# Designed miniproteins, single chains, continued (4): the designs that were tried, part 114

Each design is a single chain, and the fold is of that chain. pLDDT is the mean over its residues in the fold that is shown.

## One batch from the design tools (miniprotein)

Design m15953
Fold by ESMFold2-Fast:
Structure m15953 (fold): chain A 67 residues (1-67)
Amino acid sequence: PTPVQKRVILAETRKAVSKVMSPEAVEKVLAEVREMLDAGRVPTREDILALAEKYGSKEAVEKLKKE
């Protein structure tokens, strides 16, 4: 992805997960997303939901599905 796409994806991910997760969990999700983007992979919706489950809770995953 381009630098602009990386910035947009990180901003949109932060906005979405900040609604349902603690600030500490949000930073862990964003660190994993940055790593995926730096590896040349665009995270899927399933990737973001898996990270929300890993660092947050089942409740956070259900709230994100309503987006």
Scores: mean pLDDT 77

Design m15954
Fold by ESMFold2-Fast:
Structure m15954 (fold): chain A 100 residues (1-100)
Amino acid sequence: SEVNKVNLLALVSRLFQLGKEDPEKAKALMEKILAKTKDPKVQEFLKEVKKLVEEFVAAGGTEEAFKEAMKKVKELIEKLTDEQQKELLSAWKEVLEEEA
């Protein structure tokens, strides 16, 4: 679903900003989302996103680094099935609601 892809890209974008502002909160959020997922491909996606956030922060959180990271994230999202995208969105929303 195109809507799922757009929503995931927006959530990952916010996660990158959180990683820049508070790396420990970003890490904790990702670990909580991972714990709510069951599909191995969804878990692999989250682990790859975690690496990209860490690389982005290590690079100084520049606009250039952000654009490069988001291109890679978009490619990773495209590899997920619609069911995997839905599982990831549901897990992410559940964690955000628990922190509200």
Scores: mean pLDDT 87

Design m15955
Fold by ESMFold2-Fast:
Structure m15955 (fold): chain A 94 residues (1-94)
Amino acid sequence: MVLSPEEVEEKLKEITELLKKMETADEKEQKKIFEEVLKLVEELARGLEDPRVRAVVLRNIEKARKSKDIKEQIEYIEKALVAAYIAREERLAA
């Protein structure tokens, strides 16, 4: 099911709030939040209309999963969110 621009915005906000919590959390909580963030970003990707944007989001999530450094994990997730945000803005402008 394709998400509306409003639903995409709500998911982006939720994921961004979790990333902020992850930055200040202890190691155990960081791992738990990371797993939750990955699930939400995968749900966001599934709801995107453009398959090329979905591929970019999923590729960045796979890079985040393969990373062992929390900073790199956050950077890859942020790249995925930027791709989703740009796609949403383009849909609103069309």
Scores: mean pLDDT 80

Design m15956
Fold by ESMFold2-Fast:
Structure m15956 (fold): chain A 92 residues (1-92)
Amino acid sequence: MEELKKQAEDAEKKIANYNTVVALGKAGGYIDTSTAEGAEIYNTIGEELLQAQAEASKIPDLAEQIAVVNAPLKQAQATLAAAKAKLAELLS
């Protein structure tokens, strides 16, 4: 029960931070780690996103690049959905 709540909360935070990092990356920007908020975002998801982008850069197919970059987000979304479903079942 408690572990599922933490899993859902962590996944929600990771998804929110991932969306912020992706938006900054697509705009040609980087996370400003000199700010407290930027440092937290970077520490939460920034390295995973940067690693995914580095792997994607080795792939010549644009569709595969998009899939690799978005894989962490899709995994977090799946984890959140599963955790929320389990929590709803347990709250009955």
Scores: mean pLDDT 63

Design m15957
Fold by ESMFold2-Fast:
Structure m15957 (fold): chain A 97 residues (1-97)
Amino acid sequence: GEAEKYLKEAEEAILKAIKYALKGDVEGAEKYAELAKKYADELEKLGYKKASDLLKEAADLAVEAAKRMKEGDITGAIGLGLRAIGLVLDAERVVNS
C-alpha cells in the first residue's frame, strides 16, 4: 500500500545518507536525510507516527555519522550508521504489525 511505498523510499534515502556519511560528505548526507524525513512525514499522515519518529531519528543519526567521519572519528561514525540501520528495521516492524 502507500505506507509500504513511503517506508521503502525513506529506507532507501537513509541508506544513501549513510553511504555519503561514510565518505565524510555532510552535504550529501543532509540531502538524503531531508528526503527521508519528507517520506517519514507522509507515513505520519497515514497514522504511522512511531515509524515516522524512528525514521527521522535514523536520518539525524546519518547526518551525525557524516560529521564524525569528517572529524576522523571513524568508529563513532560506523556506530551511528549501524544504529540508524537498526531504527529503520524497527520502523519496518512497526509498519508491518
Scores: mean pLDDT 91

Design m15958
Fold by ESMFold2-Fast:
Structure m15958 (fold): chain A 77 residues (1-77)
Amino acid sequence: EKLERIKKNTKKVEIPEENRLKADAYIYLAYMREKGEITEEQYKELMKAIENNDKDVLRELAKKAEEIRQKDFEKFG
């Protein structure tokens, strides 16, 4: 419950766009690494991209985080 609330983060509207993208990217990376769907090399590369504010990578990861939320909703329903 609290974890899902954090992922959706109703306070996102008050957060700068860069911080929203980073939060979603970290959620995506943590989830994918836990599920074994990304390699250790990919995880390190993506973490570095997040730290360097690579906007293209951040946008892609945020989009994938949203796709995970949609899939989790389907599986739960």
Scores: mean pLDDT 67

Design m15959
Fold by ESMFold2-Fast:
Structure m15959 (fold): chain A 74 residues (1-74)
Amino acid sequence: MLKKEVVKEVLLELGVVKSEEEAEVVADAIIRATNRDLSKLTPEVLNKVLVEHGLPPLSEEKAQQIIDKLREKT
């Protein structure tokens, strides 16, 4: 089960978001988009959430790095 606090931590650690407030909003959106199922988080889904929140899309390699780190912590 994907936890919002873990998603927030990973986004901040990898510099995807610049503040706790931005991490909160983006992490919550990722949790909703995946229904807390990490197997539903793809680079395409991650980038869709980021773009919808005004953030630049990540390369496939960077998006996969985030997904892999979330898998490690979940």
Scores: mean pLDDT 83

Design m15960
Fold by ESMFold2-Fast:
Structure m15960 (fold): chain A 94 residues (1-94)
Amino acid sequence: SELAAVRAEVEARLAAARAEVDRVLATSDREEALRIRYARMAELARFAAELFRDLDPALAELLEQVAAIYEEAARTGDYEAAAARLRALGEAWE
């Protein structure tokens, strides 16, 4: 299944991003860890959006919105606003 292959790649990249954030958190730099987390999640969401573009255009559009929220948070440091917007998108997608 093409969707199964896409899912496996996304899951692998999510695991790598989490490990990176955990390493930074071990240095007690929570602010830097948050910035890295949001930056890597933005990259992952952009990657997933491109993969889903032809398979599920609605999901691809949602992932582009998620990427934009993560990019804004990494740029501004407004992680509270980003978390609220991500939660609202998740609730609307259910």
Scores: mean pLDDT 80

Design m15961
Fold by ESMFold2-Fast:
Structure m15961 (fold): chain A 69 residues (1-69)
Amino acid sequence: SDREKAIEIASKELKRAVALAANAEEALQMLPEAKRRAIEESVKAGVPEEVAREEAEKLYQRAKASLLK
């Protein structure tokens, strides 16, 4: 489904940003760009923009919350 595709793309982009960061502060700084890229890649893959934005936002908020613990 489009939603499953959006989740896969967003998960991959956000995890990549966290993995490449040297520390939690740097990861937090990289997450907004990773979210933007996830939305772009999802739309390019045929996912409706609204669905791409919803799933990227949910995963972004989860990643941010995890880093702020």
Scores: mean pLDDT 86

Design m15962
Fold by ESMFold2-Fast:
Structure m15962 (fold): chain A 88 residues (1-88)
Amino acid sequence: SKAKEFEEKKKELLEETEKGLKEALESGELDLGGSEELQELFKKSLELLEEGKKALEEGDEKKGEELLKKAPEVFAKPYLEQLEKLLA
């Protein structure tokens, strides 16, 4: 169950981050260059999540877990540090 709990916590952090970034972009407070870079990282993270989901559907739990773990690492190392503190 820890793997599922960890993935749920990562999903919550990513969703909160996405909401915050969306609101900041709408208000025009974020630097456009920085925002574009974050969007590219988000896109890469989503690709890894989709690959991880497919691996899990095929029964390759090891590959699925590795891909799901790497997805947030590619996007937001600082968010992973926050998550580890929450689980510790």
Scores: mean pLDDT 61

Design m15963
Fold by ESMFold2-Fast:
Order: sequence, then C-alpha cells, then structure tokens
Structure m15963 (fold): chain A 81 residues (1-81)
Amino acid sequence: SAEKREKVERVAAEAVHLLLTHQAPQEWLDRLLEIVRAHRDDPDALARALIALLEEMAAEYAGTPLGERFRRLAARLREVL
C-alpha cells in the first residue's frame, strides 16, 4: 500500500540522516542506497532488506545511542510487515 511504502521510506530517510550526522563510514550509506534502489517497487522486500541492514548496523554500533536508534528503526519496520 502507499501508506506502507511511505512508512518504509521514512525509516530509510531517518537511517540516511543518522549515518550522515554521525559521519559513519561511506560503505553503510552505499549499502543502504543500493537496497533502496534494488527494491524500489516492492515495499515488503525493501522493509525486509532494510531490517537486515539496520540489525547489522545496530550490532556494529552496539552499546551506543546510534546502535539503539538503528535497533528501534528495525523494530518499526517489523511492525509494517
């Protein structure tokens, strides 16, 4: 649905903002943008791929506020599936 797509795209945008504002390695941003590009026409596939990346980033930044924010974004996407 359009509402589901909007929610998934908002999470992707928030993840981009977090990566940019925390000056995270470019490799994370490149992977996120490739996931968005690869799944542009399937919001469920996009959400599943983003959840996997967000969990990986949450593990990389474990014990930090950034890691907790990525974990919460992944949880929000699970609710829209």
Scores: mean pLDDT 87

Design m15964
Fold by ESMFold2-Fast:
Structure m15964 (fold): chain A 66 residues (1-66)
Amino acid sequence: SMDEEKAKEILEETEKKVKEAKTPLEKYFVLSQAVKEIEKIKDEEVKKKALERLQELAREYGLPPL
């Protein structure tokens, strides 16, 4: 679906940006902005899975929960 493609694009861009960010604060900001973008998605299942992936990324980088 278009929502699945949108979520995938946001997640791929976010993974790149969080990897390139140098400080925990910058990483947290990148992930927080991605949460706001994902929250605009209308498909609740797609949104849930994308938010779970963002929480996983926060955990992988030792950041507090989003």
Scores: mean pLDDT 86

Design m15965
Fold by ESMFold2-Fast:
Structure m15965 (fold): chain A 67 residues (1-67)
Amino acid sequence: ELLEVEEIEKQIEKELEEIGNDPTLDNDEKLKKAKEIAKNFGVPQDILNNATSLVELEKKIKEYLRS
């Protein structure tokens, strides 16, 4: 269970980092795309709605998965 959560965290972190490093996307597009990825991994909409940056979104996802 903990190992599965850790693997999901690492996968999401990698995908968010890849989005964050994409020079073709602006900050709003990066956040929107990152939220779609998090949504596809089953992160609740209320958590997505409260994130205003990629760093905040990543932190909230990790907190959710560890709760």
Scores: mean pLDDT 76

Design m15966
Fold by ESMFold2-Fast:
Structure m15966 (fold): chain A 80 residues (1-80)
Amino acid sequence: SMEEDKAQVLALMKSLFPNIKSPLDKVPISEDAAKALGLSSLEVPVIDYLLAVLEDLGKTSPEMARLAEAARALRDELLS
């Protein structure tokens, strides 16, 4: 379900960035990571970083594409 997929996205986010308080908290990324993921800033909201990673992985993985859809839904809810 979308709710289970959102929960998995939140769990992945917390696993990668255990000290965040919000999906909108900015994290530093490397210049190489920014270039590879098509991100225009070296400090990005965690949800934007995770969405970019999941979209990239989703090009070859249906499971990751599904999680990218859930991450987009979470991002849209946070920005509304």
Scores: mean pLDDT 85

Design m15967
Fold by ESMFold2-Fast:
Order: C-alpha cells, then sequence, then structure tokens
Structure m15967 (fold): chain A 67 residues (1-67)
C-alpha cells in the first residue's frame, strides 16, 4: 500500500516537474527545495539525494511520476 507520506511526496514532486515530462531530475529537486523550503545548497542536495534514492527504481538519476 501507498503511505500518506508517499502520496504527499509524489504531489510535491509533480510540482517540481517544471517540464511536465513526468520525470524530476536531482537538479530540479534541488532548485525546488531551495525555492520552496529556503534550504541551503548542501541541505537541498542531501534531501534531493534521499528522495532520488527512495524513488529512482531504474537507477537513471530521475524520479518517474508515472508509476
Amino acid sequence: GVSPSEVREREALAKADTDGDGYVTKDELIAWLKETAGLSDALAERMADAIIKRRDKDGDGRVDLAE
């Protein structure tokens, strides 16, 4: 089953997808975290890395929103 935190994270990732292509890159996550949460580069990079590690099933360095 999908947890509530997973649904919320997916919704946030959809907003980080500026191109609307259904994928979010690490760079897009870093930029979105810096703009939305006011995180430093180092904190945004660590957070983006954790999100990618959880969501990147294919090892391509992107989050696929179309699962």
Scores: mean pLDDT 69

Design m15968
Fold by ESMFold2-Fast:
Structure m15968 (fold): chain A 75 residues (1-75)
Amino acid sequence: SIEEEIERLEEEVRELEKQVKEGADPEEVLKRALEVRDRALAIRQKPGLTEEQDKRILEILARVDDIMAKALKAL
């Protein structure tokens, strides 16, 4: 379901934020962040998305942008 997909992305974003804070390999972090971004954008294009679900996806995208910016600076 869309709900389960969003929950999985939120969990993955939390793990990426932790990895950035802990000094994980920035190349691997960037690669995973790009994959999360692409999946979030794909979900956002699905019909039947609620306003609350869309807001959660926008929050995921904003957090991914921050992760990518930090990873790029560490390269």
Scores: mean pLDDT 87

Design m15969
Fold by ESMFold2-Fast:
Structure m15969 (fold): chain A 68 residues (1-68)
Amino acid sequence: MTIGELLDAFVELVTRYRNGELSREELEERAREIIEMAEAILADPNASPQTKAFAQDIIDAVRRLVEE
């Protein structure tokens, strides 16, 4: 997975949620998938510190979106 793919998944989640296209359950399921993708990047020893920082920012943003 690339950082671009993670960003695209996050943008799609935010867009669908803002348009009212996702139930709470669907939001939570998609959020979990995105967090798992970002955690895989954090666990990758070949990922740069910048890439890992970005993955952590996505996790934090997704958690805030779900917790609103």
Scores: mean pLDDT 81

Design m15970
Fold by ESMFold2-Fast:
Structure m15970 (fold): chain A 99 residues (1-99)
Amino acid sequence: MTEEQRRQEGEDAVAGARASIDEATKLIKQARELLEAGGDLDEVRRLVNEAKTKVIAAYLHAAAARFFGLDEEADKLLKEINEVSKQVDELEGEIARRR
């Protein structure tokens, strides 16, 4: 792999991670709003599970960015992903308390 190809793959991975973080954040917001409105708990769980899938995708993209040499960007992404993952865990706890 050339340095230029490696840079492009890393940049694509960073973009993928950011897109997945954005999607997870939107799903978490929708789940929280629905939960606070006293909505359907099955729909809240569906949104939370979709957010979990996006968190996993973000971790994979961040790992790819690190593999292609973007260690600083990958570290920043992992910190953001960990914060989003904590929000998912908090929502799961809130759902469990409403059963």
Scores: mean pLDDT 86

Design m15971
Fold by ESMFold2-Fast:
Parts: sequence; structure tokens; C-alpha cells
Structure m15971 (fold): chain A 95 residues (1-95)
Amino acid sequence: EEALEEIVAFIEKVLGKDSADYVRYLLLEYIRKGDVEGIRKLFDDIISTLEKEGLITPEELARLRKWRDELIAYVEKNKPEIEKRRQKALEEFKK
């Protein structure tokens, strides 16, 4: 996902590569699982941390919220397709 790489690059710029790698890992897992609440909580935790540390501008805050909403919408839209792929994989594994 293009948006995922933009998010990770932003986190790397502000919090460093280790934090960016961890955020990439968590977002990929939440996307794979269709975990909308996991995505929401992760973004809210990041936003809260960056605001408390004074590391984010209002424009960057708005962009993070937009990315959060876009990823949630993507997962919600694709959750039925992801679940179908998962069910097919389980059926093929049982054969």
C-alpha cells in the first residue's frame, strides 16, 4: 500500500527507524487480520505521543488522521475479500 509507506516514512522522520519498523509491523498485522480497532488505537497512540512531545504540526496531525481514516476505510472495504481469501486458503490446506 502506497499510504503505508508514506506513514512509515513520516514516523521514521519524527521518531526514528526502529519506531517506523515497529509501526510498519503492527499496521501490516492489523491489515492482515482486518483489525480496524487495532489500526484506530495505534494511530491514536501515535498522535497522542507526538502531541505530548511537541513533535507534530497541526497540518501533520490532520494528515495522520486522514491516513488513519483512509486505512480504516480500506480495511473495512476489503475485509470481505480478505476473509474470502483466508477461507479459500483454509479449504485448499484441508485438501
Scores: mean pLDDT 76

Design m15972
Fold by ESMFold2-Fast:
Structure m15972 (fold): chain A 81 residues (1-81)
Amino acid sequence: SVEDLKAEIEKIIDDTIAYIEEVKPKLSEEEQQKADRAVEGFRNFRKYVEETDLSEEELRFWKDLAEKEAKELKEWLDKQL
């Protein structure tokens, strides 16, 4: 359903932001700035998904992109530790 897909995307975003905030104190100042920009991007995306009338097909597309972006960012963060 639309509601389930929105909730899944929001959870991916929320879990990713939580991970960024947890590891952020271990990062350099430059890496923290990159992390802060990523958090801002994810927060803007979360708001877009929450406030926009999206179809299930559009939500599946955005979920795939959210999972890809979250994975790539987490892999980058793990390499900095």
Scores: mean pLDDT 88

Design m15973
Fold by ESMFold2-Fast:
Structure m15973 (fold): chain A 73 residues (1-73)
Amino acid sequence: SKDRSRVVAALTGLMLRGMADDLDSVEVDVRELAERTGASQASVSAVFNELLSLPNISRKPGKPGTYVLNILR
């Protein structure tokens, strides 16, 4: 969907910025990403649920709605 594409583009931008800043990981909050992209929180969560199949993406323990994206180098 268009919302999915918008969320994926925003996540890609955050990863590229993290790489440029020499970060090992980027933390992303569902609410903040939804506000930035104009997508619903449910749509953002659905994208993250798909991405959790990837080894570099996980939920942040103790912080519901926050995900950790590890930068692969």
Scores: mean pLDDT 82

Design m15974
Fold by ESMFold2-Fast:
Structure m15974 (fold): chain A 78 residues (1-78)
Amino acid sequence: LADEAEKEAEEFAVLLSELINDKEKMKELAEEAKKIAKELGVKFELDPETGTGSIEAESLEKLLEFLKKIVEKAKELL
């Protein structure tokens, strides 16, 4: 679980670095990620200008589920 969460977080960071120069896509990603976080009970913030964010989750399982969903959304935006 922790290893899987680290893998998804690394993939998200790479996708973020590819999206960072597209402000419209970054804003869409931030909004969609906030919706997903709310549904899963995860605290999430993302600055669409810098790609800097923070995640706070109740459990590793919720963190992994959240990361999988935002990685999928980021891939859709590329």
Scores: mean pLDDT 77

Design m15975
Fold by ESMFold2-Fast:
Structure m15975 (fold): chain A 112 residues (1-112)
Amino acid sequence: SKEEQLKKLIFELEELRGLLEIMLGVAKVAGEDSVNPKNAIKLINEAIELIEEAVKLVADDPETAAELEKIIEELKELKEKIEKNGATLEDVEEIIELIEKAINLLKKVLEK
């Protein structure tokens, strides 16, 4: 069902957020140079794929779909920044915030 697919996507996004929170925690102790930009990019790519799947599932809710598409574009911009300049602590925090926004949007869809 659509509800089961949305719950699975929320769970997978929460797992990605958890991995990013571990990355952020390590970097706060060991310094920004401990953030592997390739690992950050991999997690961004996985988040984009999950959110793109969510957009398809909420196509009947164009406002929520548009908000999710905005999150995808912001994640793509962060990916390009990290590819050029490396990852900062602020970049990792912003990835976490964008994933949290996507999770909250999908949870609201389930409450209706």
Scores: mean pLDDT 89

Design m15976
Fold by ESMFold2-Fast:
Structure m15976 (fold): chain A 83 residues (1-83)
Amino acid sequence: MKTVEELIEEAKEFLDANRADLAEEVFLEIATAETFPLPEDTTEDEVFAKFKLILEKLGLDGNKVKEEGTPPEILEEARKVLV
């Protein structure tokens, strides 16, 4: 199984290749990875906070990402910050 660090590098490579669809898939894998397990009753806000941390590891300003929406919407906001 890939580490979170390996998945982050993979997502970055996909973003650099303009493959946002594949980067989104990797972000979802990171969110559910054993290395970053969330409690069964994890709130939506907590999931968004986790995605912000992942984005920060990619060199993005997680504070600029909207807290509302789905994981794909967070990835789209991150893509806007990258540009």
Scores: mean pLDDT 58

Design m15977
Fold by ESMFold2-Fast:
Structure m15977 (fold): chain A 86 residues (1-86)
Amino acid sequence: MEEAREYAERAIAHLRDTARRADELSKVVPEEGARASRTNETMARVLQRMVEAGVSPEGIFAEADTAIAASDRQLERLTKLAEEKL
């Protein structure tokens, strides 16, 4: 329980940091940046609700890993789009 909760807290922090970075990039790529920011905030909220609902540790780890992987891919694409406008 403790380990899954701490892992989720780190994943939520990662997702929110990505949302903040995406929001900054929305100054260069407005639609994509705003969408990425909202998506990462939504993923963070879903993971928080799963922890609060008492989802199993295995479920928490799986969802956190999936969300982080999606977040990282989205930020990479967004960064490439922003670089094209520099």
Scores: mean pLDDT 85

Design m15978
Fold by ESMFold2-Fast:
Structure m15978 (fold): chain A 80 residues (1-80)
Amino acid sequence: SMEEIEELKERAFELADELARAAVEARQTGSEEARQRARDLHAELLRIVRELRERVSDEEFERIVRELEAHYQEVMAALE
């Protein structure tokens, strides 16, 4: 359903935010716990992205991925 797709999109953006924060923390502190969180968040994000790929058209999927990548970079830049 469209509601399920919107929920998956929201979750992907939430995970991207959490991943960006964990990645910056890992880089700044050298924390193994932060590195492990980043790995786990990345794996979960890939799972959600794979689910989205199966539920939307190729064109819509490419648009979502571009928006997600742009959001991730924007969050990373804001944390510098």
Scores: mean pLDDT 87

Design m15979
Fold by ESMFold2-Fast:
Structure m15979 (fold): chain A 110 residues (1-110)
Amino acid sequence: SVEEKVEKLKELINILKISLEVFKKALEQAKTREELDEVIDAAIEFLRKLADYLREELNLPDAAKVAEEGAKRLEELKKDPNVTKEKVKKELEETIEKIIALLEKEVKKL
């Protein structure tokens, strides 16, 4: 139903806001390249699962594409021997904030 979809979208927006803060904290706490790579891997897995959920359960292909492209950008950052926490943080913020904006726009249409 429309009401169930609105509630699911609002819950997802809240989950995404909390998840972004959790990733930011994990990045701040990472002291080694190995720990940074672990945070990047967790973020890639998160965004891939999110893309599948957005596409298959919510029928939001545009939001799913943003999540997929974000995961791909993080994979490219992981290949860079000089990747910084700041660069990873910026990519995560940009990707998650774009998804939230698309979800908020979808809520307003319903």
Scores: mean pLDDT 91

Design m15980
Fold by ESMFold2-Fast:
Structure m15980 (fold): chain A 100 residues (1-100)
Amino acid sequence: SLSEEEKVEILIEEEKLVKERLEEFFKADPSIPKEFAEEVLQSEEELIEKMKSLSYDEALKLAIEEEQKHKKEAEERNLKKLAEMEQFIIDKYKDLEKKL
């Protein structure tokens, strides 16, 4: 089995890919408010930094909670495609919870 440190490293790498995909998504859709896009990207960056000092279980729980917040904010702003993307990310992390 993977060590706790290796599991956290995998999760951090996944969050970096999530941030990169969100950056590309916001760049592709200029109808998304710039302020909202910047706040989401900043929260992803802060999440990555926080995860470095957490256990795998704590880091995974925090990642799921932050993506659930982003999904809710996207739904409240009627950004359906972003909400669907956030749900996909949540489902992926829940699958990791079952496997690791």
Scores: mean pLDDT 84

Design m15981
Fold by ESMFold2-Fast:
Structure m15981 (fold): chain A 72 residues (1-72)
Amino acid sequence: SLEEELERLIAALRESPDPRLLAAAHELEKVLAAGDLEGARRMLESLLAQFPDSPLRPLVERALAAVDEELA
């Protein structure tokens, strides 16, 4: 589900030692709390583009797919 994929990604981002990923977790939580799925999609696309070689890439891809399904 969208909720499960987003929860999993946010938890992984929060555990990252990279302050950019920690900031991304906080920003993603804000757009999701506002119900801004289009904003969440843009954030996830940005994360995928900025961190293509990240071990978190599969989690970002799954979260993006779940957001896209919800928006369809």
Scores: mean pLDDT 82

Design m15982
Fold by ESMFold2-Fast:
Structure m15982 (fold): chain A 55 residues (1-55)
Amino acid sequence: DPELRAYAKELGLSEKDLQDAIEVALALMKALKLPESMLKPLVKMYLDTEAMVRG
């Protein structure tokens, strides 16, 4: 997803950080049976949290 890759790059996060965020979001969505529309918001929230912890 080019939007999520660009978002992670702007936050100074690695592709590994993005991949980890996507895997966590997908696992949470599967466990809670959340709609696909929640994927991007969940990934962005995870990336924002990682950037804040590192800043």
Scores: mean pLDDT 80

Design m15983
Fold by ESMFold2-Fast:
Structure m15983 (fold): chain A 73 residues (1-73)
Amino acid sequence: EKEKILEEMRERLLKAGMEEEKVEEIVEALEKEDFLKAGEIATEAVLSTEDEKSRKEMEEAVNEAFNKLQDLL
């Protein structure tokens, strides 16, 4: 389910410390199936994250959501 995948990604990204505004931009791009835009926003947010553990969790959450969403297409 697309909605469940996006909600799980949102929760993980927020818990990892990503800004709510960035999380919502990624979610909106993925709702429109604009994977390129979502990837650009996610990459900027991840690279701006100073904590290595948080950065890794953000990368894993985004990659997992992208893979699951692409499998639904």
Scores: mean pLDDT 81

Design m15984
Fold by ESMFold2-Fast:
Structure m15984 (fold): chain A 78 residues (1-78)
Amino acid sequence: DEKLALGERLLADQARVQQLMAQGAASTPRKGKQLIDQAIQLALQADTEMRKNPEAVELARARALADALAAAKAAALA
């Protein structure tokens, strides 16, 4: 499903923004600036796409919740 794939990619982009920001904070000033600039660009792109594709984001979140519930049930039975 193209909508689900888009939503999952957008959620992955949000996670990547957080990763780049953390790496930027831990890096030298020069490398940190480059990583933070990349994070800002990705965040702006992801925010724009999420606002345009709310159904895709909802599908990805619903799938993530379903996967989390399945994992929790498996853990409870282990």
Scores: mean pLDDT 83

Design m15985
Fold by ESMFold2-Fast:
Structure m15985 (fold): chain A 71 residues (1-71)
Amino acid sequence: SREDIVKAAAEIYLREGEKAVTISNVAKRLGISRGTIYYHFKDRKALLKEVNKLVVEITTEEAMRLIEEVV
């Protein structure tokens, strides 16, 4: 889903930084095709905009919970 894509991208952003947030890395993390990501986001820039918004809106508690759910 769109929300799962943004969440996975945000986890990569928080752990490895913006440069690690690629369509390929997000697709691999979720086990989906790159085409599925492009269906929800026009390009990587559109995905990064949503990731940056989510990261800014997340509290420390919420960010920690998001990271723990990946384990």
Scores: mean pLDDT 75

Design m15986
Fold by ESMFold2-Fast:
Structure m15986 (fold): chain A 93 residues (1-93)
Amino acid sequence: SLEEEKKKAQEMIDKLRADIAQVQALASARLSPEDFAKFQAIIDKFLEKVKELEEKLKKAKSVEEVREIQRELIRLAAELGEALRPFVEKYGI
C-alpha cells in the first residue's frame, strides 16, 4: 500500500540519519579540526538532500513516486559512502 511504502521510505531516512549521526560522533572525536571541517561540509550537503527527499515523500501520491524516492535514498547512501571513503581510510570511522 502507499502507507506501507511511505513507512518503509521513512524508516530508510531514519536509518540514514542515525548512521550519519554515529559517523559524525566518531569524526568529531578522531579527525583533525581541518579534516573535520571538510567532513562536516560533506555531511551538511547530504543532510540537505535527505531533507529534500523527506519533503518529496510527504507529498508523494503514488506507490511509484515513493519507490523512486526509495531508489534515490539508496543512491544517496552509496554516494555518501564514497564521499566519506577518504576519512574512513585515514581515521577508521
Scores: mean pLDDT 91

Design m15987
Fold by ESMFold2-Fast:
Structure m15987 (fold): chain A 63 residues (1-63)
Amino acid sequence: MPRTLTVTRTDPDTGEEYTGELTYRSEEDVAETMRRTTGASDEEIREALEFLREAERQTRERQ
């Protein structure tokens, strides 16, 4: 089943925050979406996935 998450992340180049909505079935789908929209590198994709995991973990801990 696809999942939709709202994620806020700071742009490392400009320091500006942006909020995006991600719909995915797996981490592989997230990686493909990033390649499709920005041509992100494997390292950038890995960093984004780690951010998602950490955000999900913190959200569950706080709830």
Scores: mean pLDDT 64

